# Designs tried in a protein design run: designed miniproteins, single chains, continued (5). Part 96

Each design is a single chain, and the fold is of that chain. pLDDT is the mean over its residues in the fold that is shown.

## One batch from the design tools (miniprotein)

Design m19531
Fold by ESMFold2-Fast:
Structure m19531 (fold): chain A 67 residues (1-67)
Amino acid sequence: SPIEALEERIKENPDDAVAWTALGALLLEQGRYEEAAEYFEKALELDPDNVYAQWGLDRARRLAAEQ
């Protein structure tokens, strides 16, 4: 699956902020909002200027609060 492929990519390169952001986005698409937020937080630890991870985190947090 796309999630398993990204998890393997992160296992090999844990500093891959793009892979963490992409994994967060896929989890957000699946309604897994709390998990999505955790992965976007990891992406921002690696690349604080990643605007896509910041927008994804804000969205994931709002949607998690609505559950």
Scores: mean pLDDT 85

Design m19532
Fold by ESMFold2-Fast:
Structure m19532 (fold): chain A 64 residues (1-64)
Amino acid sequence: MTPETAARQMREFALAQGASEEFAESVAEGVLDAARRFGAPPELEFGDDLPEETRARIAEIRAE
């Protein structure tokens, strides 16, 4: 997984948890920075109770 892919997945997850757009962008930026410094995780796992639309977006991001 690339740092950019990890950041985009975390942004979608934060939005699904009810975070504001601004907060979700802040989370994504922090994840991007951390992944660039320490390495991106091989895969991010999210709960199966995420909205279908959010799961589809995460799958699309993973396919890039």
Scores: mean pLDDT 74

Design m19533
Fold by ESMFold2-Fast:
Structure m19533 (fold): chain A 64 residues (1-64)
Amino acid sequence: DELAKQAKEKAFEVFELELKKGKSKEEALKIAIDFLDELSKRTNIPKEEIDKIKEELKKKAEEV
């Protein structure tokens, strides 16, 4: 799904940008998840795809 791929790329960009601004990994993760939730409300991306991206973001945060 092209929309899900773009959502994932943007969410990871948000996460990395917030980390570069000096925010904690927990704060950066929350901002990226909030971004995905807002995007989900405005798009037809399946909830299952959004949930998958959230899990990938959480895993990325654990590696920081």
Scores: mean pLDDT 81

Design m19534
Fold by ESMFold2-Fast:
Structure m19534 (fold): chain A 93 residues (1-93)
Amino acid sequence: MDEGMEKFHKGLKALEEKNYEEAVKYFSEAAALFKEAGDNDTAARALYGEGKALKELKKYEEAIKKYEEALALNPNFKAAKEELEEAKKELEE
């Protein structure tokens, strides 16, 4: 899981630096590694990060899918539910 955490931290750094395309890549790789390891809670956090980066790129449909995947792995992930509702509003308006 060291590789998954390393990619997750790189994703967080890219998101903070507003390098959203790089953040999507690292969070996607981290989520895949955490899913393989059976760490659904951390995989959900990585998917949430990927969704946030996609939203910043105005890829709202892709962001929605990532938030839905995060909620499938962690149904109590309130932050992912809130971001999902906001992203859906962007498509409605």
Scores: mean pLDDT 86

Design m19536
Fold by ESMFold2-Fast:
Structure m19536 (fold): chain A 63 residues (1-63)
Amino acid sequence: MEELVKEIEELAKKLRELGYSGQADDILKRVKESKTEEVAEEALKQAQSYLDRAERNRRILAA
């Protein structure tokens, strides 16, 4: 559980660096409001999805 929270926090930092602070805050809020592994796993998956989309969009804009 603690490892999942740390990974989510690291992904949230990356999202903020890419300008997606709102998504990062929403993910962290969901994890803090729930103590279940299921919610943490879902939040981690969503954070990874947001990061992938943000990086893809960044690369398209740079091209």
Scores: mean pLDDT 75

Design m19537
Fold by ESMFold2-Fast:
Structure m19537 (fold): chain A 77 residues (1-77)
Amino acid sequence: AATRAAALAVLVRIAKEHPEEFQRILDAVYAGNREEAVALARELATRVLKEQGVPESQRDAIVAEVERLIEAMADAA
C-alpha cells in the first residue's frame, strides 16, 4: 500500500512537472512499445526520486512499483 501510494505520487508529480516526458511514456504505451515505456518511466522516476532526496533503499522499491504500473497500463491498452 505505502509503496504503491508513493509510486502513484511520483507519477502524478511527473505528469505535473514533466508533462512532455510523461506524454512520451503514454505514447510508448499506446504504440505497444512496452519496453520503451518501462525504460522511460524507470529513468524519469529514478531522477525525480533522487532530486527529492529519497534514499536508495526506498527509491528502488518505488521505481519497481512504477514499472509494474506502466506494464499494467500497457497490458490494458
Scores: mean pLDDT 83

Design m19538
Fold by ESMFold2-Fast:
Structure m19538 (fold): chain A 76 residues (1-76)
Amino acid sequence: DEASRLSDRGTEEDVERLIEILFDESRPVEERVAAALGLGDIGTRRAREALEEALKTEKDPRVREAIRKALEVMFP
């Protein structure tokens, strides 16, 4: 919550960058896992919406688990 206020520009750019990594199937699974967890740590509405969308289409089980974990941290 507090981080979201400091980063409407930085967080928006960081969120969009992490979303690009998460949806880029050409990237290593480890980078995509890190992107999902990073979106969870940021915890903005945009990050949540992107994680929910990614979970619908993601094929890799490690990335799916990272998305689930990120969403769980947002709703403890």
Scores: mean pLDDT 75

Design m19539
Fold by ESMFold2-Fast:
Structure m19539 (fold): chain A 85 residues (1-85)
Amino acid sequence: MKEIEEAINKALEEAKRYVKETIKDPESQERALKMLEKAKEEILKNYKKWNVTDEQAIEISVGTIQAIAEIFVAIDKLVKEREKK
């Protein structure tokens, strides 16, 4: 149980760092950071309902947080490329 919280917190810290380094627009950055925090809250609230092993829960949770960060970075890149063209 504590291991999943630690893994999620580490993934969240890394994802927030990636977002802050990559997304320079303040509004887009704030939106991404808020979504990452919300994802952590929802994961911690619901992971016990997933009927998976603790190891699988950690893998799914970390993967979800990483995927959210990558999606927001991809959206930021696409928006900037569209404005450049």
Scores: mean pLDDT 79

Design m19540
Fold by ESMFold2-Fast:
Structure m19540 (fold): chain A 61 residues (1-61)
Amino acid sequence: AEELRKRAEDLGTLAAILLGQGRYEEAIRLAEEAAKLAKDANDERGVRGAESIVREAREKL
């Protein structure tokens, strides 16, 4: 759980950076993986953060 949460946070951070750089397809891919890991870790805040990145990136495509 702790290791999954950290991996989800790391992927979410990378996805947010990619979103800021306009790399929307890569941001979506990493954010979707982050959401899956956060869900497995029962981290609701992490899931919402990752889903927010996916939503924003999709709206910009």
Scores: mean pLDDT 84

Design m19541
Fold by ESMFold2-Fast:
Structure m19541 (fold): chain A 55 residues (1-55)
Amino acid sequence: SVAEVSRLGREAVRAALAGDEAAARRYTEQAQSLGSPVVGAVVRAETERAIAEAR
C-alpha cells in the first residue's frame, strides 16, 4: 500500500540519519518490494542522501 511504502521510506531515512545503514538498507528493500520500481528508486535516492548527510 502507499501508506506502508511511505512508512518504510520514513523509517529508512530515520535509520540512515541515526547512522544505522544496515537498517536503512533493509527498510529501502522492503519498500521496493511493496511499491513500483519508480517508487523504490525514489526511496533509495532519499535514503542514500540521508546516509551522506549523516556522515
Scores: mean pLDDT 73

Design m19542
Fold by ESMFold2-Fast:
Structure m19542 (fold): chain A 68 residues (1-68)
Amino acid sequence: DEKAKKIDELLKEIAEKHPLDKEIVEKLLEAVRELANGRYDKAAEIVLEIAEKLGDEELVKRAKEILE
């Protein structure tokens, strides 16, 4: 599904672009788990939390677009 693809892309970009500490890794794993369970809105909410913690305004905007 398109929404799932967008969330997966954001998760991949976070992993590639930003340093990952234990807290961010734990949140990424939670988001992946919610995605796998078909809970796309919850996965996107967790991605938004990660983006806000990292201070990445572009990722924050993109996560909000997925949530509508």
Scores: mean pLDDT 81

Design m19543
Fold by ESMFold2-Fast:
Structure m19543 (fold): chain A 70 residues (1-70)
Amino acid sequence: LSEEEKKNLKSALETALKLLEEGDVDGARTILELAVKEFPEVPELKEALDALRAGDVERAREILRKLLEE
């Protein structure tokens, strides 16, 4: 990923996590759907989206936090 792509990815991850902390699961899902399309090389984004679609908010948060730490 380019530096701009990394910055955009980090912004999307931070926004999705904030929405999940606020209880806005639908908003977080929308952000992740866009991120999966923009960053198809990051399989963890699809894993987090699939977790939200299954109702597993905790798993989605764990995946997104791990991506932000690396």
Scores: mean pLDDT 82

Design m19544
Fold by ESMFold2-Fast:
Structure m19544 (fold): chain A 70 residues (1-70)
Amino acid sequence: SKEEKLKAEMKKLSDEFQKKIDPLVKRYLEAEKAGTPEALAEAQRLRDEIVKLQKEFGEKMKKLKDEIDA
């Protein structure tokens, strides 16, 4: 069904997002823990990338949910 296909796409998108975000979050936390000026600059860049990916993921998920609800 259309709903089953969209749910499969949402699951794939979620799995792909986790695969991308998890190493970035880990690197961010390690950089914050290191606390050097260079590490904190890297942490800021990683935070910006994480926020961008979260926004893009949220927009894609909303579009798929709207298609299920239509």
Scores: mean pLDDT 85

Design m19545
Fold by ESMFold2-Fast:
Structure m19545 (fold): chain A 73 residues (1-73)
Amino acid sequence: SKEEAERYLDEAIQALNRGDYERAVELAEKTIELAEKLGDKELVKRSYMLLAGAYRRLGDTEKAEEAIKKAKE
């Protein structure tokens, strides 16, 4: 559901804010999967941007850039 996807995104944002970057990646990926099934392009974009932020904090520049490209689709 959209509420479930938005809940995962909120949890991912909270994980990112507290420095739990691996958890933020996991939750962002779950949000992307749900948002894609819902056809919610806005939520997919927001989730990929969060994923990029988490990968950047983990030092994975290549994965961060890939997530940014996906957000622009």
Scores: mean pLDDT 87

Design m19546
Fold by ESMFold2-Fast:
Structure m19546 (fold): chain A 75 residues (1-75)
Amino acid sequence: SMKDKIKEEVKKELERFEQTLERIRAFLDAKGMEPERIEAVLEEVREQFRDLLKRRLQKKYNVSQEEIDKIIEEL
């Protein structure tokens, strides 16, 4: 189903993004940023990615914001 395809794409995108966050973590750590500040930056970046992902999937699958939010909440 379309819902299953969206769920699979979300899962794959989030998995790939966690790898990106680990690279960002390593970069910030190498720059001497404190762990608490690194976690705050990573959380902000994670939220920005989530919002961008929702917008991309909404346009790709022609679903409403309510529908995409519901699908992601079910993960």
Scores: mean pLDDT 84

Design m19547
Fold by ESMFold2-Fast:
Structure m19547 (fold): chain A 81 residues (1-81)
Amino acid sequence: PSEKRLEAEIKLALAKMMVSIVKRFKDKLKTKEEQEEAIKLLEKAIELAEEAIRLDPSLKEEAEEVIEEAKKLIEELKKSL
């Protein structure tokens, strides 16, 4: 149904935006609290991308790329903590 497709597209778009924001501001995250907030945002992005796959499996490839990038950023941020 169109509603499920739209919801999946919105969730994936939000996940991409969250990853993009953290990626852009990564070098400006100076406090432990800021880095922890960025990790939480990336974890939410992974959740949204996974929900997008569930709602519309045709988005799997694109959503998996977002999940992989988010996981990579989480590991990089954890090394800075």
Scores: mean pLDDT 86

Design m19548
Fold by ESMFold2-Fast:
Structure m19548 (fold): chain A 55 residues (1-55)
Amino acid sequence: SKEDKEAMLKKLDESVAKTLQTLEAMKPNLSDEDYELARKRIDEIYAAAKAKIDA
């Protein structure tokens, strides 16, 4: 249902926000290249998860 999809998207958004917060905390221990790669991976995972919810 639409309500189930909205609940799943909210949970996904909360999970992504927490992951990004953890990445920012780790930033002093990462190279710029590793940080950019990690950010790109998070974006790709988010897009894939959102597509599955929308299917």
Scores: mean pLDDT 84

Design m19549
Fold by ESMFold2-Fast:
Structure m19549 (fold): chain A 56 residues (1-56)
Amino acid sequence: MELSDEQADRLIDALREHAGKPLTPEELAERVGLTPEQVEAFLFSDDFARRAQARL
């Protein structure tokens, strides 16, 4: 499942803001306007790993 660049960056920014208290996929989905399944699929993708290395 592919996220847009804007959606992917917004999700990574939400993760950074909550690094001390990690959010559930459901909470992340609500914050960025995605489904929990989209969030989980992205977090286990190569795209997330690449973006996280640059931004986290």
Scores: mean pLDDT 72

Design m19550
Fold by ESMFold2-Fast:
Structure m19550 (fold): chain A 65 residues (1-65)
Amino acid sequence: MLTPEQIKEQLETSGNIYDPDDPDARVIYLHKGNLFTLEGNRVRPVYINNIPKGTKYKIVETEIP
């Protein structure tokens, strides 16, 4: 099971930027070892390999979904 630290390291290796204070940073939700994003009212799974290079991101541990 991936930890937040391992997820961050994989995203940084893929050329993505951890920037939790940027208001435009993509929010990645972590729930029970699974990654999600919110698109309006819909929860979608996120795969690290499918995140575009150069994406600014932050990780939020949550009980959602």
Scores: mean pLDDT 73

Design m19551
Fold by ESMFold2-Fast:
Structure m19551 (fold): chain A 70 residues (1-70)
Amino acid sequence: SNAAAKQELLAEAQRRYEELKAVSEDGRIKGEAYLRGAQIAAGLLPDDASPEAIRNAFEAIAKKVEEDLK
């Protein structure tokens, strides 16, 4: 079930955002990019997408969002 994979990715991104924003302002920006990247990837991919496809899309989008925030 890929709904579970998407939920796990979103939970991981939320946890990393909370960890990173507590460390520094740069960490907050990186954490926001991570969270937004996960949300965008979850919205773009169909519910039957593989966990690997979800993670690959998330990593590419998160990197782009981080660059856009700086």
Scores: mean pLDDT 76

Design m19552
Fold by ESMFold2-Fast:
Parts: structure tokens; sequence; C-alpha cells
Structure m19552 (fold): chain A 69 residues (1-69)
């Protein structure tokens, strides 16, 4: 389960980056939200370090999204 969640988190982070580079702010926002959901699931399962890293990435991406809006 951890491996699956980490792969999904990486996928959503890549999706958000691609959307930001393409100027698709809606797609970027959706990917960031999915990344936050994955982080909450990781924390619920006790994977605190992985959850914190996913949240840090989401926060960094959200700052870039706010600058682009």
Amino acid sequence: RLRELVLRAVGEAIRAIGALLDGDLEAAREAIERLREIARELEKLGYTEEAEEALRIAERLERKLEEAE
C-alpha cells in the first residue's frame, strides 16, 4: 500500500508541474488537491515522514499556482 500511495503522489506532483508549465491552472489545482488527499491517507496509515514530504511538495506547488493566478 505504501508503494502504491507514493507512486500516486509522485504522479500527481508530476501532473501539477506539467499543468503549471502549460498554464493549465485548473489541472494544476486538481493535481495539488489529489496530492493533499494522498498525504492525508499516508498520515492515517502512520507513514508520517512520507505524508510530511507530500504536504511540503503540495505547499510549494500551491505557492507557484498562486503566483501564476
Scores: mean pLDDT 83

Design m19553
Fold by ESMFold2-Fast:
Structure m19553 (fold): chain A 57 residues (1-57)
Amino acid sequence: MLAALQAQMVSLATFTEDAEEGARVAQFSREALARIHALLHERYGMEEYRELAEEYA
């Protein structure tokens, strides 16, 4: 489930013909992914998600 969500967010961030809209979507997707990874680390204690949250933050 998490991998599918991450792939969908990345696809959304890269899909666009408008540069301004693309930049907005990319920033929103990165922030959402960072928050999700941070929550997963906090709730489930998985070290991998802490590293991913730092990368996307």
Scores: mean pLDDT 64

Design m19554
Fold by ESMFold2-Fast:
Structure m19554 (fold): chain A 90 residues (1-90)
Amino acid sequence: MEAIEYAKKAIEYLKQGDLEKAREYLEKAREALKKMESDDPRLDPLWNAINYAMQALAHLESGDKELAERYLKLAEENLKKAEKAAKEAA
């Protein structure tokens, strides 16, 4: 699932401090999810992962490392839920 792969790469770049690549992959993840045109609640963890990763990016750019780490953790937890849901659906 492309959206999960893009979200995973975005989180990896956030951890590395590559904020430009993190932004690119977050935008790709959002576009991939929008193209699915689905209100399936099983996609909620993936939307949450992307939204939390976007918050982590914003806080890293403003220098709020503590808030960024909290949002990054929430993004990773929701990404893990999304990967599990996708694996069970396959």
Scores: mean pLDDT 82

Design m19555
Fold by ESMFold2-Fast:
Structure m19555 (fold): chain A 68 residues (1-68)
Amino acid sequence: GNKEKALKAARAAIEAAKAGDATTVMVAGHELKKLGYEEYGEKLIEAAKAGDMERALEVAEEALKELE
């Protein structure tokens, strides 16, 4: 369901942020928006555009905790 896909996207964003991969963080943000997690998705997209991988990691970890 949407929750399982959102968990996958959040985990992908965590690994991407740790690796400094802004493109993958942005892709995960768009996926979360499509799955109905608009706030987390928008924050990840914003962090990716800013190159702020520390913020991307924090947002992705909060999304994971919320969805777990």
Scores: mean pLDDT 86

Design m19556
Fold by ESMFold2-Fast:
Structure m19556 (fold): chain A 80 residues (1-80)
Amino acid sequence: SAATLEALEETVRSLGDQLGLPEATTEELIRLLRRAVEEGLSPEEIVERLVEKLREQGVPEEDVELFREALTRAFAALEA
C-alpha cells in the first residue's frame, strides 16, 4: 500500500540522517526502494539491494549492518 511504502521511505530517510549519508545517496536508496516494491520483490530482496548500494558508496560495514537490521525490523512491523 502507499502507506506502507511511505513508512519504509521515512525509515530510509531517518537512517540516512542517522548515518550521515549524502542526500543524493538517500534519494537513490528511496528510488531503489520504490522500484523494488513495484517489482514485487520480497522484503529480504529489497533490503539486500539497498545494502549493496550502501557498500558501493563505501559505507562502513558496521553502519551497513545497522541499516539492514533497522529496515528488516521496519518490514516485520508492517507485516504484524
Scores: mean pLDDT 84

Design m19557
Fold by ESMFold2-Fast:
Structure m19557 (fold): chain A 93 residues (1-93)
Amino acid sequence: SEKEKELSKLMQEFMRLLNRLIKAIEEGNQKEVDRILAEIEETLQKIKDLLSDNKEQANVILETLENFMRSLLSELDSEVAEELVAKIKEIKG
């Protein structure tokens, strides 16, 4: 469906942003980190909005991304991990 294609594109964008975030953290580029976090927040909001007709599916996807991000980023940068987790929880409501 059109929604499935759009979700796939948003998930690809999320993974692209995540790879850029890891690089920015490793380089100590705080301005780039802040910019990418804002783009991740926007992408997650778009995922939620796309799935507005299916709150259960939206919650499952957002919880999966929250757990994945917590596991991946906590040892790289705990402050960035907590900020992103807080943003995901805010988006979930």
Scores: mean pLDDT 84

Design m19558
Fold by ESMFold2-Fast:
Structure m19558 (fold): chain A 60 residues (1-60)
Amino acid sequence: SPLLEEIRRLVLEEASLSVELMHYIVEYRVTGDPEYKKKAEEIQKEIDRLAAEIEALLAA
């Protein structure tokens, strides 16, 4: 199903971003560099957007 393939793609993208988010959170805790905090916040917003898109597709 094209719909299931799209959902699968988005879920894998969200999982990949979650790994990147954890990396930047750890880097921020170790270094205190505000650029890592900024990147973590940007990735979190992208994860939230993808989660909303996945929920919309599942509700269709």
Scores: mean pLDDT 89

Design m19559
Fold by ESMFold2-Fast:
Structure m19559 (fold): chain A 111 residues (1-111)
Amino acid sequence: MAVATAVVTATLDPALPRAEAEEAMRRAAEIAEEAARATPGVLAVHLAGDSLALAAGQVPELPPGAAPRATVAVEAADVATARAAGERIAKAVAEALAAAGIKAEVSVRVE
């Protein structure tokens, strides 16, 4: 079966200290995975990019001035379900980061 993928990216303030950025990225990934698991029709959840590296205990390559990003991909049976899951995840991540006082831009892309 062909699957649709929604990619949720939280782009953090590049002025955020590295330790705070790494913690925010971890928290965003955890919230995204929880929101994905609560969404009906989600088939699989993957951490991607710097979020995957961080979960593996690796240090992401964050040059000075680069915006840290937390990225999660979710697979669903169709584009509508993937989009709905991605939007739910983006909302949950944005609300949690805002509650923690962290400025972030959260976006959803469906592939």
Scores: mean pLDDT 74

Design m19560
Fold by ESMFold2-Fast:
Structure m19560 (fold): chain A 65 residues (1-65)
Amino acid sequence: EEEKKEKEIREEVEEYIKQLRENGFDLDQIKEEFEHLLDVLEEVTGDKELVEKYRKILEELIKKE
């Protein structure tokens, strides 16, 4: 909303979901890949707020399916 980075994160998540679908991943496989990436992101960055932003955007996008 008020943060420019939220829009950027949304675009990155949408593009990654699109790439996974183009490679034949179904919705459950996409969820599994994202959970793995979020775990790695938290371990590498230690930024729980960043991880939560990615998670919320992913949940919003998946709910539309």
Scores: mean pLDDT 75

Design m19561
Fold by ESMFold2-Fast:
Parts: structure tokens; C-alpha cells; sequence
Structure m19561 (fold): chain A 82 residues (1-82)
């Protein structure tokens, strides 16, 4: 479960990078597609974190904080692309 959670978090972080890249390119359709994929990956990671217990939840919360800060840093580009 921990290994699966770490993989899901890594995939979500990579997906966030792709979303930011699409936003900086001004590709609103790509931003929407990457956002849907990110949402699915975060839902999967959340379920895995809940299965891993308190430690997994803390790991997921840390990853969410990093993802949200990255999205916030690029919020203007994301809004302009949409």
C-alpha cells in the first residue's frame, strides 16, 4: 500500500507539471484534460492514503500542499489558458 501510494503521488505530481506546461503554452483544452486526469489521480491517491492509515494520510496531505502551491504559483497562466 505504501509503495502504491508513493507511486500515485508521483503520478499526480507529474500530472501537475503537465497541467502547468499546458497552461504556459496557452492550451486551454490540454489544461482541462490534464486537470481531469489530475483529479482522478488525486482521488486514487486519497483512497490509498486512507488504506495506509494516519501515516499515509500525512504523506498525501504533504503532497497536496506541494501540488496546490505549484498550481497557485501558475494560477494566472491557468486562468488565461481557460
Amino acid sequence: VKEELEKAIEEAKEQTDKLVEAAEAGDGEAVREQARKLEELLEKAKKLAEEAGEEGIKEFEKAMGEILEKLKAHAEAIEKAL
Scores: mean pLDDT 82

Design m19562
Fold by ESMFold2-Fast:
Structure m19562 (fold): chain A 70 residues (1-70)
Amino acid sequence: MSPEELAAALVAATERTLTALRPRLSDEELREVGEGLVRQGASLLRAAGASEEFVEATAARMREIGERVL
């Protein structure tokens, strides 16, 4: 899996996970889940050889999804 394919999968998984959990969790708990997904995603992207710039851009997209779901 390329860093680009992994980033797309992580963004999609973040939206799906947070949307599914939104009715069950508080805004604070959803934020904690979102940040956990960002940390794990960043680690996986770095392991896949992504640049730090690409990791930060993907993390920003994942956080934007979290803000949109809240």
Scores: mean pLDDT 84

Design m19564
Fold by ESMFold2-Fast:
Structure m19564 (fold): chain A 65 residues (1-65)
Amino acid sequence: GAREEAVRLLQERAGFSEEEARAAVEGAETLIAELGRDVAVEYLVRNGGMSRELAEEVVDLLERE
């Protein structure tokens, strides 16, 4: 599903461990649900240390499903 795809993407492109990737995805899902897309993207960039492009791809995956 989208969650597993997002976890894989973070492991391959951001160098996250599986545990780190899962935590980032869970945080992003919560923020999308409560505060919306833009807040989730900003969280992943600032707290996850990933590029804005990768953060946008992760959020897009999670919103798609």
Scores: mean pLDDT 82

Design m19565
Fold by ESMFold2-Fast:
Structure m19565 (fold): chain A 81 residues (1-81)
Amino acid sequence: MAEVEEFVREFEAILRGERTLSTEEVDELTKIYEAAVKKYSPTTQEAVNQIRLEVLREWAKKTKGEEFAEQAEKLYRELLG
């Protein structure tokens, strides 16, 4: 639980521009973000929340694996709702 909470906190810090990312991390996050934006138009708060949730899940899956990504998505959904 604590590790998932820390991951979500770090993800929010990245979105706020409070973390320095490598070129490779920026490229990967950009690809994930572009894919999410194609699925959800960022025209409502609900759509923006879905984009953030999709980016968090895919980023967690890439860096920590599927099981961790499911836990991170669940926690982030609770924080957004």
Scores: mean pLDDT 78

Design m19566
Fold by ESMFold2-Fast:
Structure m19566 (fold): chain A 61 residues (1-61)
Amino acid sequence: GSVADHLVDRVLSTEEMIAWIKAHRKSYPLTVTLHTSVEDARQFVEAELAKGAEAFAFVVE
């Protein structure tokens, strides 16, 4: 997965993540999740995209 891999590799601070969520909350039925591993985040995003949903994942410590 090209797009999901690009998004999953992105690590954001809590403040950056909150700002991003606020900017996008009303644009689409977005799914945004927090994960402790890149692989878990990637699997989640790929599953949501396969359903036709727009999804983003952020990796935290």
Scores: mean pLDDT 55

Design m19567
Fold by ESMFold2-Fast:
Structure m19567 (fold): chain A 129 residues (1-129)
Amino acid sequence: VAAAAQEVAVAGLEELRARLSALTDEFAKQAYELSGGSAAVAREMRDQIDSILSQTIAAIRASTSPEEQIRLLQQGTDQIISLARAAGEQMTALAPAAAEELRARVDEIIAAIQEGTNRTIEAVRAVAA
């Protein structure tokens, strides 16, 4: 059960990682058009999100129960949501004229994180039942 749940959790996070990579790359390109500072914040956010996802995947691979895997999923995604919100506020301060557009892009990234995490948790619970 733990091995099947582990594979499902890892696959879900790898899919989320690929989607977030595409979204954050596009966001960083758009941020560059606003300012170099905004682009730097967006790139740092992307790199930190990728790092946290990689660490979460490694922790899940070392985990021994579906309950632990769900806890690690929640912990990792809570961290990346906090980072995305903080990055959005920094970018809004650097480019106030684009605040509405920047917030919409951050909300899109957060929605992708929440959707991917919820699907992965549901899949883990299904194999754990």
Scores: mean pLDDT 83

